Designed miniproteins, single chains, continued (2). Designs and how they scored, part 86

Each design is a single chain, and the fold is of that chain. pLDDT is the mean over its residues in the fold that is shown.

## One batch from the design tools (miniprotein)

Design m6982
Fold by ESMFold2-Fast:
Structure m6982 (fold): chain A 66 residues (1-66)
Amino acid sequence: MKKLIKANPVVTDEDGREASPETQAIVKAAIDAAVEELEKYNDGSTALHRAAEAARQAVADVRAAL
């Protein structure tokens, strides 16, 4: 599951079919960090909430950069 989330870090522009390598790396790193948070806590409810918040923040950060 965590690997599946990490495998879906590809973000494309409204017209783009491919993300810039830099953007892809940033998104991948952010999602990877979120997955690490989930693994680190390993509590379920709390860990999932923290991971979701981190992932959402990462997406917002990438959008702000774009």
Scores: mean pLDDT 59

Design m6983
Fold by ESMFold2-Fast:
Structure m6983 (fold): chain A 68 residues (1-68)
Amino acid sequence: MPLSERQQIIRILGEFQEKYQEREKAGDLDGMIEVLEETIKKLSEFSSPTAKQVVERLEELLARLKEQ
């Protein structure tokens, strides 16, 4: 049975958090940026207001990391 959009977003964010924390512990800034960009790309496939709001938050985090 296909997951609801909300469940798909939650799953994608869970995968993001796991991968991002792994890169953060390694001190891999480039890896953290890559994980953020991949997650934003996946979430951008959804056109809902909820998905757009999550993407905006991740893009803000990505911008802050790129300034370092």
Scores: mean pLDDT 81

Design m6984
Fold by ESMFold2-Fast:
Structure m6984 (fold): chain A 62 residues (1-62)
Amino acid sequence: MKVGVISTKPLSDEEKEQIKNLIALLGDELIGIIEVEDTEEAIAAAEEQLRALGADKVLLIK
């Protein structure tokens, strides 16, 4: 399954790698991580972008 991730907080390179490894461990594919403002509008726009890229699932990190 293709997974996109939205984060409303800055992520370190180490945190991004941990997310990628966790998704791979679950048998899924990480297609992208988008860092956005903690607003409903920014989150909705990022979710649409990830789904347009083929995401079957979108995860939100706050």
Scores: mean pLDDT 84

Design m6985
Fold by ESMFold2-Fast:
Structure m6985 (fold): chain A 103 residues (1-103)
Amino acid sequence: SEEERRAELIRRAMELGLLGSEYIKKGDYESALKKYEEALALLEEAGDDYGIARVYGNMARIYLKMGDIESAIEYYRKALELYKKEKNPLTEGLQAFLEKLEA
């Protein structure tokens, strides 16, 4: 069914997110980004805006660890816009963090 397909896409994206986190722990940021890009494709197909926002936040954190502040800000802004659209409670915290990062 359509619902079963969407649930499967989200589960696969979550598994890719876990692999991405494992690569971060190992300091393999390039492989982590690839896993998050794969997760994004699945979440976009599933229409899971919350999942997409979470992956953008994870990608931003990787760029921050790499010292790429410009890319980190870009991905945090992408996450923030999705959280704002959904009226997600994480919006205020992420906005405050971004304002400090851009200062």
Scores: mean pLDDT 88

Design m6986
Fold by ESMFold2-Fast:
Structure m6986 (fold): chain A 81 residues (1-81)
Amino acid sequence: MDEEKEKAKKEVAELTAQAARAEAQGDDKKAAELYAQAIKLAQSFVQKVLEKEGLSKAEEVAREIQEAMDAARKAALEAAA
């Protein structure tokens, strides 16, 4: 589970960074598609954690994934500015 969590965080962060870069370049369609993929991946993983580990762990993982997404978006937008 820890390896799966770190992999999910990394993949979601990478998709979010790519989406933010596309957004900064004015490619709104590509940005929307990549953000949708990141959100779908995050939700699917949190749901899996909820079913296996319960609500408290799902909330913790959701927070960590959201923080990783927020950090990736901020870093990508700052690099584009």
Scores: mean pLDDT 82

Design m6987
Fold by ESMFold2-Fast:
Structure m6987 (fold): chain A 92 residues (1-92)
Amino acid sequence: SADELIDQLISLMKTPLSRDEIIALIQSIAAAVEQGDFDLARLLIRKLTDNNAEAARILKQLVEALAEELGWSPETLERVLALIDEEIAELE
């Protein structure tokens, strides 16, 4: 479930964020992508992953799990996932 993925992501954080802060940041990533602000989207992704490849992989699964509940378009989801995949590639 999304709850289990959020708990896993928090466990990998050097400075743990609350569940509400994580959801707010995920929504901010989608908003940045929808506005064409890919530099902001990358910055927000890095705030959630903290240069940890495992955290980036968990974030990808979490975004896939939450996209339908958060009402994201398939286009927004595809773009967010592509940016997370770029971050994973840079960290590995």
Scores: mean pLDDT 87

Design m6988
Fold by ESMFold2-Fast:
Structure m6988 (fold): chain A 72 residues (1-72)
Amino acid sequence: SEEQLKKAEELAAKGNIDEALKITFKLSKSSDPKVSEEAIKKYIEISSQYDDPQLISKNVGRVIRILGDKVD
């Protein structure tokens, strides 16, 4: 939900990137399109902050797959 997305942002700000990514990835699979889209956006944003090319590539790949499944 919206509160969970805010919690993920707070966790990322505190350096708990792994936990923030877990929350946003889980929410990206939500059956609610609004929650899913916001979670995907936040997942990309948080993973980009990490500056690890391998981690960014993996995370972006997961997002692309989820987006592909949800595009109607």
Scores: mean pLDDT 70

Design m6989
Fold by ESMFold2-Fast:
Structure m6989 (fold): chain A 95 residues (1-95)
Amino acid sequence: MLPLDTQVELSDELYELIKKVDPNAPKVLTVGQVLALLEAIVEREGLIDKEKDENYVDLSGTELAKLFGKDKIDLKNLEEIQKRLSKYMKVIPPP
């Protein structure tokens, strides 16, 4: 699992989703910023059932389901989220 302060360059597919919630977002973000924006996308799309289980989200029929390769995710399982998103995030080494 990558540290939350790790800088990553987003793939075009992930970046287009992030621009839907933050059109001014740079293509280079920290892992923590990517996870926060992912949560914001889920909130915007109304995918969290806050009355029953706010940690599990149903991504069925969304572009996020295509990126994760899975219809349901646990937002608190950061290791699984990072593993599934790793192909869309290129680590930028520190200078």
Scores: mean pLDDT 74

Design m6990
Fold by ESMFold2-Fast:
Structure m6990 (fold): chain A 57 residues (1-57)
Amino acid sequence: SSAQQQIQQLKAQTLQEIKKIAQEIKEETDPSKIQELRDQADQLVQQYSEQIREIRE
């Protein structure tokens, strides 16, 4: 697959995972658990950025 196709697939996958976490945050009332979910989303964004860099370089 081309690098661009890999990037598009990775973007779609990452967005789906972020949407799931966002939904969990909306349903959660515990500030500690909300923070854990936010940290999880931040980690996914960081992993996505690093994988994109690897594919492009």
Scores: mean pLDDT 84

Design m6991
Fold by ESMFold2-Fast:
Structure m6991 (fold): chain A 57 residues (1-57)
Amino acid sequence: GREDAEKNLEAAKAAAERGDSAAAAVAAHQTGVLSGKNPEFDPRDGESAVEGAEKAL
């Protein structure tokens, strides 16, 4: 649901802020799954992944 998606988006942002692109991409992907939307993003770019997940919410 949206609440779980928002929590995962915050985890993705935190990972991106610490420079952990892999963790950011995983959390951003899970945000998309939980929100019921399918955002396109590059999973190797944590910043791009966070942006895609934000648009999916």
Scores: mean pLDDT 66

Design m6992
Fold by ESMFold2-Fast:
Structure m6992 (fold): chain A 73 residues (1-73)
Amino acid sequence: AVELLAQASEHIREGERARKEGNYEKAIEHYEKAIGLLRQAKEQDPSLAPEVELLIAHIREKIEELKKKIEEK
């Protein structure tokens, strides 16, 4: 689980970097990869579920905001 959490954190950082650079599509790709890794970490260690679910919810909100920005032009 620790390795998956570390990889997820790296993708979150890369997503934030892409967002700051205005590359919203790349930011979404990194956020989606982070969510996948967080889900795998939760499956390996169910005790992480409450914290992982909260983090996934926050990342999903970021993805929706970025999708809206892409659609709005």
Scores: mean pLDDT 82

Design m6993
Fold by ESMFold2-Fast:
Structure m6993 (fold): chain A 68 residues (1-68)
Amino acid sequence: SSLIDEFERTTERVVRKMLAEGASDEQVKQAVDDLFNDFVSQNPSLSEQEKKEIRNRMNEIRRKLLEQ
């Protein structure tokens, strides 16, 4: 889904910016959770399967970027 891909790119951009600004792992986790909630509220037509896919991709992005 192009929506999932857009959200993945947005999540990566936000996390990279926060880490560059010296944000803690906990702050990054909170921001990712906030982004998910905002995206879901802005896209009320998302299916439960799409929400699950988005959440899984966000968790993967967070783990990869926190390795730095």
Scores: mean pLDDT 79

Design m6994
Fold by ESMFold2-Fast:
Structure m6994 (fold): chain A 70 residues (1-70)
Amino acid sequence: SASEREELEKEIDKLIEQARAAIAAGDRGAFTKYRFGLAQKLAEASKRGDTELHKRALAELQALSAEAAA
């Protein structure tokens, strides 16, 4: 449903913000936890057939991983 998609999108956005905060704080453990959470939500979007949400979440995950590696 639209409500379930909206909740999934909110969960993804929250995990992205938490991951960015962890990178800024230099907290590698927290970053790993939030990155794992984001990967789980990415898999959920894929299972739902939400191709656009999956693409967005994947792009954000890749960007966060690159930032953390720099």
Scores: mean pLDDT 85

Design m6995
Fold by ESMFold2-Fast:
Structure m6995 (fold): chain A 79 residues (1-79)
Amino acid sequence: GLEKALEAAEEALRAAEEGRLEEAAKIMDQASKDTSEVKELLAGTAEGVRLAARAGDREAAVRMVRSTVEYLRKKLEES
């Protein structure tokens, strides 16, 4: 559910902030397979992080994952 998606996104944020962008993308991609409600968002974030990693842009990857965390928190509050 959304709570599990948020937990995964927060784990991905920690990985991205530590420079582990490939791991952050993997966490988000796996979460997209486990959570149908936000599957497209999580898969999109995973692909965005992979693109940022290829560009060497850790800050862009961190900002992208953080935006996903904020969105999921808001969505849970509205549930």
Scores: mean pLDDT 85

Design m6996
Fold by ESMFold2-Fast:
Structure m6996 (fold): chain A 85 residues (1-85)
Amino acid sequence: EKKVKLIKEAVKLVEQILKKTKSTVEDLAKRITELSKVSYRVALILALAASGKLTFEMTEELLKDVSIDTLKKIIEAAKKLLKEL
């Protein structure tokens, strides 16, 4: 449950950044990776979900081995990016 809420929050924040910045999915995933120091794969999965290319169920499955701490780092990075916009 807690992890599901964090994934939903991360996807919503990334979606807001995509809408405001005109960034590509790949460019945003790279920026999140640089700020959060998490793997590009995790950032890319969240950006694909935010763009509507992955269902939420697929996103949860792809991130099942990702820690709550990693998701919190991504959320913090996304919030930081959004504040700079």
Scores: mean pLDDT 83

Design m6997
Fold by ESMFold2-Fast:
Structure m6997 (fold): chain A 83 residues (1-83)
Amino acid sequence: SIPLEQRSVDLGRDVLLKVAEMFLKKEGLDFSDFDDEEAIEYAVLKLEVEALSGLTHPVAVAERERAEEEIKKLLKRVEEKKK
């Protein structure tokens, strides 16, 4: 049997993949160009940006900008794999 903690992580993974597909579709990007790890990373970074979007504290601004740069790097890596 899978431990409850691991099962919770697996459920979170399934949710993040669905969130990634929704975000990518809204941005006009093809979900099939992303592997599961890239899609999950994209979802996590997008959720970080959304969570921080209303905050003006310097630490929150810096974390949002970091997440936005990581999204940019991730999208560039995915595009580079297409040649």
Scores: mean pLDDT 78

Design m6998
Fold by ESMFold2-Fast:
Structure m6998 (fold): chain A 75 residues (1-75)
Amino acid sequence: MVEEVAEKLKKMIDEGVSDEEIREYLRKLREENAHHGPRGVMVGALTDTVERMLDEGKSDEEIIREIERLVEELG
């Protein structure tokens, strides 16, 4: 579920995992979920948003808030 992916991402960010490790996790999520229909679309939207925010240099707190907002909008 998107909620499980969101929880894992929030935990990684809270634990201070590097941007490189987060990006690698996002890449794996996209690859694993590309063929999962609606779930793939939702995971794709989440991963796209987090990757964009990392590229823009958003804070960990801002990224976590946006993840929570997306889960509410897509769930």
Scores: mean pLDDT 77

Design m6999
Fold by ESMFold2-Fast:
Structure m6999 (fold): chain A 71 residues (1-71)
Amino acid sequence: SDEELKEEIERLLVELHLRSPESATPLLNEAGRALRADDYDRAIELIREVGRISGDPETAERAIRLIEELK
């Protein structure tokens, strides 16, 4: 369901937060808000930016793929 998919994405965003620098925190917070507002394109853009500076770009790509499934 969309709810289960969103829950998994939120879990990946928490994991990504733990493996990212503090500078990524406002981007991740905005991505979570965009996701909850069903602004999937903005959420993807923000998560992609986090992936570029994160120690875990694979988790960022996984989150993006799941958001694409919500579109």
Scores: mean pLDDT 86

Design m7000
Fold by ESMFold2-Fast:
Structure m7000 (fold): chain A 90 residues (1-90)
Amino acid sequence: MSKEEKERAELGRQIATAFNLARERGLSQRELAERAGISQSTVSNIRKIALGLKKASIETLREYLRKLAKALGISVEELRKITKERLERA
């Protein structure tokens, strides 16, 4: 696997973790979009990317991760830590 492919997979896992945290906190797609400062259609597109149904650049994935972390009231670093801890428990 290339370095870029590894980074893309890691970002995908972090985005999936952010959606799982939003669901666990009872946040709707609408509330998540409002808190992230993006449209509901953008949240839907991010979900499709996380599910492998749509392709995005690494730069775009980093931007989406930042917005989702902000919506959850946590840092990107905290979100990365949670993702790693959940992977280690699986």
Scores: mean pLDDT 81

Design m7001
Fold by ESMFold2-Fast:
Formats: C-alpha cells, structure tokens, sequence
Structure m7001 (fold): chain A 92 residues (1-92)
C-alpha cells in the first residue's frame, strides 16, 4: 500500500491512474466518491469536504479531502471496473 501523510485540519489528495470512468474510492468498506460512466457522486457524509476530479492529460483520478478529521485516517482503496488497482494508508 502507498503511505500518504496527512495532518488534522489540512487537505490531502490521493491519485490513481486508470483508463476507466467506472471507479470507486473506498475508505474501508465505505464509498467516499465514485464515477459511473463519468458521472461523479460524492457520499453525503463527505459533501463539501471531498472532491473527485479526473485529469485527462495524466489519465488520473484525484480524490481531495479537505479539513481532515481523525476518522479520515486509515485505509483507502481505488477500485476500477470492480478491481482494486491501488491501496493507500493515510497516516498522521
């Protein structure tokens, strides 16, 4: 897993490359944000605190979480077409 350092009250960005527009960002078993054929949805609990963006130049999905809370730390997964492509450990 990729270790990413974050700080309480600051923002963090997780990035993962894929050619698919059918992707999900998970924290444990909880959906944080997803794209379904390019249609982005963010979990209500993260509304206003997370942004999902795609960079077509690098073919990379970017999940940014603002105002980090203690509950935001831990394991994240990037799932593309039902396959886990990348795993992260967000640590303080």
Amino acid sequence: ATVVKGKLGESVTLTAPTDSYNITWLKGDTVVAKSENGKVTVNEAYKGRAILAYDPQTKTFRLTIFNLKEEDFGKYKFVSDGKVLKEFELVE
Scores: mean pLDDT 87

Design m7002
Fold by ESMFold2-Fast:
Structure m7002 (fold): chain A 77 residues (1-77)
Amino acid sequence: MSSGVQALRRQYSDDPDFIRGIDLIMQGRYDDADRIIKGRVDTLISQGRHDDAFRIDTDYGMLILQDGISRTTSRLS
């Protein structure tokens, strides 16, 4: 849904990799989004920023689920 995407864009405005991941998800490019987000999570873990890594991983997972549900609903309507 657009409102959830807009909220995440505002929350992560200082994280260009996460913003790029959101753009790729909205384009249906899940494999490309997954690579970028996993790379970002790995970078944060390597920096000892486990809390930031967990937050990004969680928000990414929720966005994927919501986008997938939205696309399935649109296809069935």
Scores: mean pLDDT 75

Design m7003
Fold by ESMFold2-Fast:
Structure m7003 (fold): chain A 94 residues (1-94)
Amino acid sequence: TKEELLEEFERLAARLVLMIQNPDKYSLEEQLEVAREMERVLRELLPTLSREEIQKLLKGLESLIELARQLDAPEEVIERLERMAREVRERYEE
């Protein structure tokens, strides 16, 4: 369901933050794997969301990107998060 996809996306986002905070424990490849799973869930989620829900998701992603930059996350991870935010923004503007 939409609710299950939202919960999965939030769980993956939280896991990514944990991984970014512990770079000695989690490799770049492991971080990118979680980011790829987030992209997959996002693609399934976007068609199910209202305009208001898309706006909320965009704000959440923008906050996550800001946090990732503050935590000095790998550029490759930030790039994938920015790509996700662009896809959400494009959907919001439709």
Scores: mean pLDDT 87

Design m7004
Fold by ESMFold2-Fast:
Structure m7004 (fold): chain A 96 residues (1-96)
Amino acid sequence: ELEKLFEEAKRLMEEGRYEEAMKLYEKIIEESDDPLLVGKAYYYLGEIYLDQLRFKEALEYFEKAAELLKDVDPELAAKARANAEAARALLELFGL
């Protein structure tokens, strides 16, 4: 059920329909207790915030994704850590 919402959110994100994708990722976070699914939702929300130049939110969401994914998807967790570091560097660069 929630996996279908995740697939729909990814499709919306690929279509550039970020507002609609965000709503589905947020619903997954609220309704799921699966760390893989929730961690992926945090990861893609982080990417959307980064694209919106919302570096503080991007950092927070990537850090949460890395924490949730560390034991269930170590490769995506490592990618989330790298993206969190990039968001942190952007916050430092802009004096935020």
Scores: mean pLDDT 88

Design m7005
Fold by ESMFold2-Fast:
Structure m7005 (fold): chain A 59 residues (1-59)
Amino acid sequence: SKREELLENLETVAAKQPLNRSTVAVAAADVGFPAQVAIDALDAHGQDLEALTEAIYEA
C-alpha cells in the first residue's frame, strides 16, 4: 500500500541519518505525497516514524 511504501521509505532514510525537512520531503514525494505535508508532519511529530507516516498519509 502507499502507506507501507511511505513508512519503508522513511525507515530507510532514518536508518542512515535523522530525518530533516529535505530528506522527509524527498522520501514522501517519491511515493506521491506532497513535500510540504511531509515537512509539516516532521515539525509536529519529529522522528516518531509511525506518527509521521500517519500524519502524511491522512492529510
Scores: mean pLDDT 86

Design m7006
Fold by ESMFold2-Fast:
Structure m7006 (fold): chain A 97 residues (1-97)
Amino acid sequence: MPIQPLTEEQKEIIKEYVKKILEVADRYAEELRAAGASRELVNEFIARVVGVILRMLGDVVDLQLAGELTEEKIKEIGEEALREVERLGRAALEAAR
């Protein structure tokens, strides 16, 4: 089956979720530094956030290859990624104690 290209609207939704994830990650990284977290702990948190972004993009590609990609499904994947980054940030703050 031919792979359908991403629409401009789908690309914009993906970009907006990456932007939101990076904004949440930056906020938690600043909170971690303010709490006196080690450089290693902050770097581990950032590496895990990068992993969440890569997983989100992989899930989008999987749906595109299946011919099942919709704007609604991209938003669902993006919201899940945002929840995971919030979870990782809270866990990193707990580890900084």
Scores: mean pLDDT 86

Design m7007
Fold by ESMFold2-Fast:
Structure m7007 (fold): chain A 65 residues (1-65)
Amino acid sequence: SMEEIEKLLKEAEEEMRRMSEKALEVVRKYDGNRASTARGAGEAIRLVGEGVDKMIEARKKIEEL
């Protein structure tokens, strides 16, 4: 239902907010060293990328309704 979609989107918004806050903390921890940040973030980048792909798939399914 549309109500279930709205609830899930609110939960996703809250998780994105938390992830943004944690990403900023990590950037501050690796002051000026992008290479160390990139190596440490590899798995997180992969998982976020997979999440973006799944959100795109979900949008396409909503558009088919």
Scores: mean pLDDT 77

Design m7008
Fold by ESMFold2-Fast:
Structure m7008 (fold): chain A 86 residues (1-86)
Amino acid sequence: SNKEKIQVAKLAVKALKAALQGNFEEAKKYKKKIEELKKKSTDPEVIALGEKMIKDVDEALESEDVVKKVGLILRAIGELLDLELS
C-alpha cells in the first residue's frame, strides 16, 4: 500500500541522516525496521522499495563521501515527497 511505502521512505530518510552524522548504530536500527516492514509486507512494491532503501542505507554506511551521502538522502526525500503527493 502507499501508506507502507511512505513508512519505508520515512525510515530510510532517518537511517541515511543518521549515517551522514556518523551515528551508525542509529542508522542500523532504522535499517532493521525497514527489513522488518519488508518481511511483514505482501505488497511487491513495498518489498522492492524496501530492498532499494536498504541498499542505499548500506551504501551510505560503507561510504566516507559526504556528497554521495547527501545525494542518497535527497533521493529518499524525493521518493517520500512523490509518494505523499500521489
Scores: mean pLDDT 87

Design m7009
Fold by ESMFold2-Fast:
Structure m7009 (fold): chain A 100 residues (1-100)
Amino acid sequence: SEKEKLLLRFNLMLISLESMRLVLERMRKLAEERGDDEMAARIDEVLAEVEKVLELLKKKGKEMKESTDIEEIEKIYKEAEEEFLKLNERVTALEREFLA
């Protein structure tokens, strides 16, 4: 069904957020080992945003599962995807800076 496809795509976003968290935690440890307190602080800020978006998406995922209206489910999915893409851009920018 269309609902099951949207829930699958949604679950893939959650997995991606968990992967971002793991990568950022590893980068944080490397920054700490290097004595790069400024970079470590910036990574901590982005990690806090990942946690905030994870909590938002968990709430949105519950709303999608409980809804029987495909238009409402699509709207919730779109809102979740927009938040995910904004965060992904920030994480990607930070990764590029870290590896420079």
Scores: mean pLDDT 89

Design m7010
Fold by ESMFold2-Fast:
Structure m7010 (fold): chain A 83 residues (1-83)
Amino acid sequence: SLEELKKHIIEAIERAIKDLEEFIKTTDLTPEEREKVREQIERLRKVKEDIKNAKSMEELFEEMKKALEAVAEAQRLLAEILA
């Protein structure tokens, strides 16, 4: 249960990281925009590690809230760059 939920959350975060890395490779970004996207990638990597280290369902739900916030902020950044 706990390990299966962690696996699904980690897979979702890894997909988000991959999408951001591909965005940097395929989109003509300014140096400032590239740095902002890289910062979001590093934030998602940090959150992924925190999810892996959660020892209880309570800790996992707290880290999951942070993961959802990080993904939302990354999506907002991409929307702003593409506008």
Scores: mean pLDDT 83

Design m7011
Fold by ESMFold2-Fast:
Structure m7011 (fold): chain A 95 residues (1-95)
Amino acid sequence: GEEEGKELLKRYEEMKEEELEKEIEKAYELGVELGKKEREKLKSEEEIKDAIASVEAAIKKLEALYEANKEKDRALANLAKVQLALAKGVLEGLK
């Protein structure tokens, strides 16, 4: 519900720089693992290319979210950094 979303944003707002860096690293590593597992399910170069394009589109949206919020909303900026690391990991795993 809305309560889980509020608790998540509060966690990202209160997150110290050292904790954020660790979350970014963990998210990237998880992304690489997920991307590799997803690639094993894809049967054609076209499916791989479509999956890569979808993740690249998500990366652009997350970069825009970070840029829009980096000076205005610490919680959304930090969330965007972690999600961006996850998405970049997935992209690396799909290659």
Scores: mean pLDDT 85

Design m7012
Fold by ESMFold2-Fast:
Structure m7012 (fold): chain A 107 residues (1-107)
Amino acid sequence: SARAEAIEEELRAREPELEALPPLERAKEILLLYIEALKVEDDEAFRKRLFQGALVAIIELRRLGAPEELLEELIEKLAEAAGIPEEVIRRIIEAVEAGDSEAVAKL
């Protein structure tokens, strides 16, 4: 959709700004941008790409030691925006952290 394409372009345009943020704040901001894009995207292939980007951002937040309460809140927001159950998202994250980097691609 035109709006989701505009959001992806905005993400690219904001990359220098995002790189200037502390790592945890950067990963959180990137995740929130993907969640907002998912809310307005109706193309299945593009939704898959946005969801994959959001998963990468969540995994980075976990790696950076983000508080568990924040992670749970963000997973809930992603689940609602993506239309995917929280338990499925948690299983994908667990699989990636266990070394199955292709788990994200199997969606």
Scores: mean pLDDT 77

Design m7013
Fold by ESMFold2-Fast:
Structure m7013 (fold): chain A 58 residues (1-58)
Amino acid sequence: SKALKEAVEEIAKVNGVKNPDLEQGIKSIKSASKEDVINSLLSLGISKELAEKAAESI
């Protein structure tokens, strides 16, 4: 999804990390609750707004 792509890009930008592993990790979180997805993305340095959009796109 577009929101997931934006989340991965923001994580890469904030942490200076190139993100195949992070993208795969986020895909694994897809089966979790929306709240768990949001909290995981926040822990990775994603903004709350982008984390909420990514979770809603799942």
Scores: mean pLDDT 63

Design m7014
Fold by ESMFold2-Fast:
Structure m7014 (fold): chain A 76 residues (1-76)
Amino acid sequence: RPPLTPEQQEALDRLRAAIAKYQRPDGTLTPEEAIKALRDVGFSEELAEEIVKEVQRADGTITPEELIDAVLKRLP
């Protein structure tokens, strides 16, 4: 992966804080919790739902790593 820019690092830090706020004790997120985390960092509901659909695992959960990767793909 390419190295993060300072702007991407700040966005990542905000996203990590939002994930920590909503994540389950096992470290995963439900789709609803992931949407809340994305909205807390300024993503629209429509874009948050799109990201969640992209990263949702077969068991219906979302890992922080996959959510972060999908957000980084959408940052300028």
Scores: mean pLDDT 76

Design m7015
Fold by ESMFold2-Fast:
Structure m7015 (fold): chain A 92 residues (1-92)
Amino acid sequence: SKAALLARLDALIARVDALLARLRAVYAAETDPARQRRLARLMATATVLRSEALFVRDLLRAGRMSPAEVEAEIAGLQAQIDALEAELDALA
């Protein structure tokens, strides 16, 4: 349903917000320049994913994207967020 897809997108946005908060905290404590550059790239990627999730949510709300297209976008966003979380965990 549209409501279920909206709830899933809101949950992904919340995950990215939590990831960005973790990245900012780790970045603030980091003293190694190579790790700082890695964290900055992860923050940039997470910011892009957040914008993409918001855009998909807005298109779904406006009826401008089909449920099947939204499910495909959610699957792609989930995979990318999972990969970013794994990269941060490897740096922690």
Scores: mean pLDDT 90

Design m7016
Fold by ESMFold2-Fast:
Structure m7016 (fold): chain A 65 residues (1-65)
Amino acid sequence: MGREELREIGKTIQKASGGKATIEELTDRKLVIRVENLSEEERAMIDVVVAVASTLGYEVEIREV
């Protein structure tokens, strides 16, 4: 599967987080994102994106600090 598609997913999460997300790892199957101080609304939006990515066979890991 495509690293470019997963990169676009990462950008979507960064926008949904209001700039509070940092990409820690990006492969052709796995995206690891570090987030800080997410609101409930931002978390809900990110959860939807993660669910969609999972249906496409990607692994997305969110690390809250």
Scores: mean pLDDT 82

Design m7017
Fold by ESMFold2-Fast:
Structure m7017 (fold): chain A 67 residues (1-67)
Amino acid sequence: SSLLETARRILRRAGFSEETIERLLELLSKVDEHSQVAAVLFAIDLRRAGASESEVLERVEEFLKSL
């Protein structure tokens, strides 16, 4: 998906490790495009707020389960 390729670039620019990016993209691959966009923005906001990569993964997974 071109959207997932764009998400990879955005997450890399936001300072996520390649390991965390692959795990986030795996979660995103299971949901619709609107949820993918929302989850990427949520992940970036959490990272900017000082959340660790493990906290971002846990909170994004919970966010997607709530949709």
Scores: mean pLDDT 87

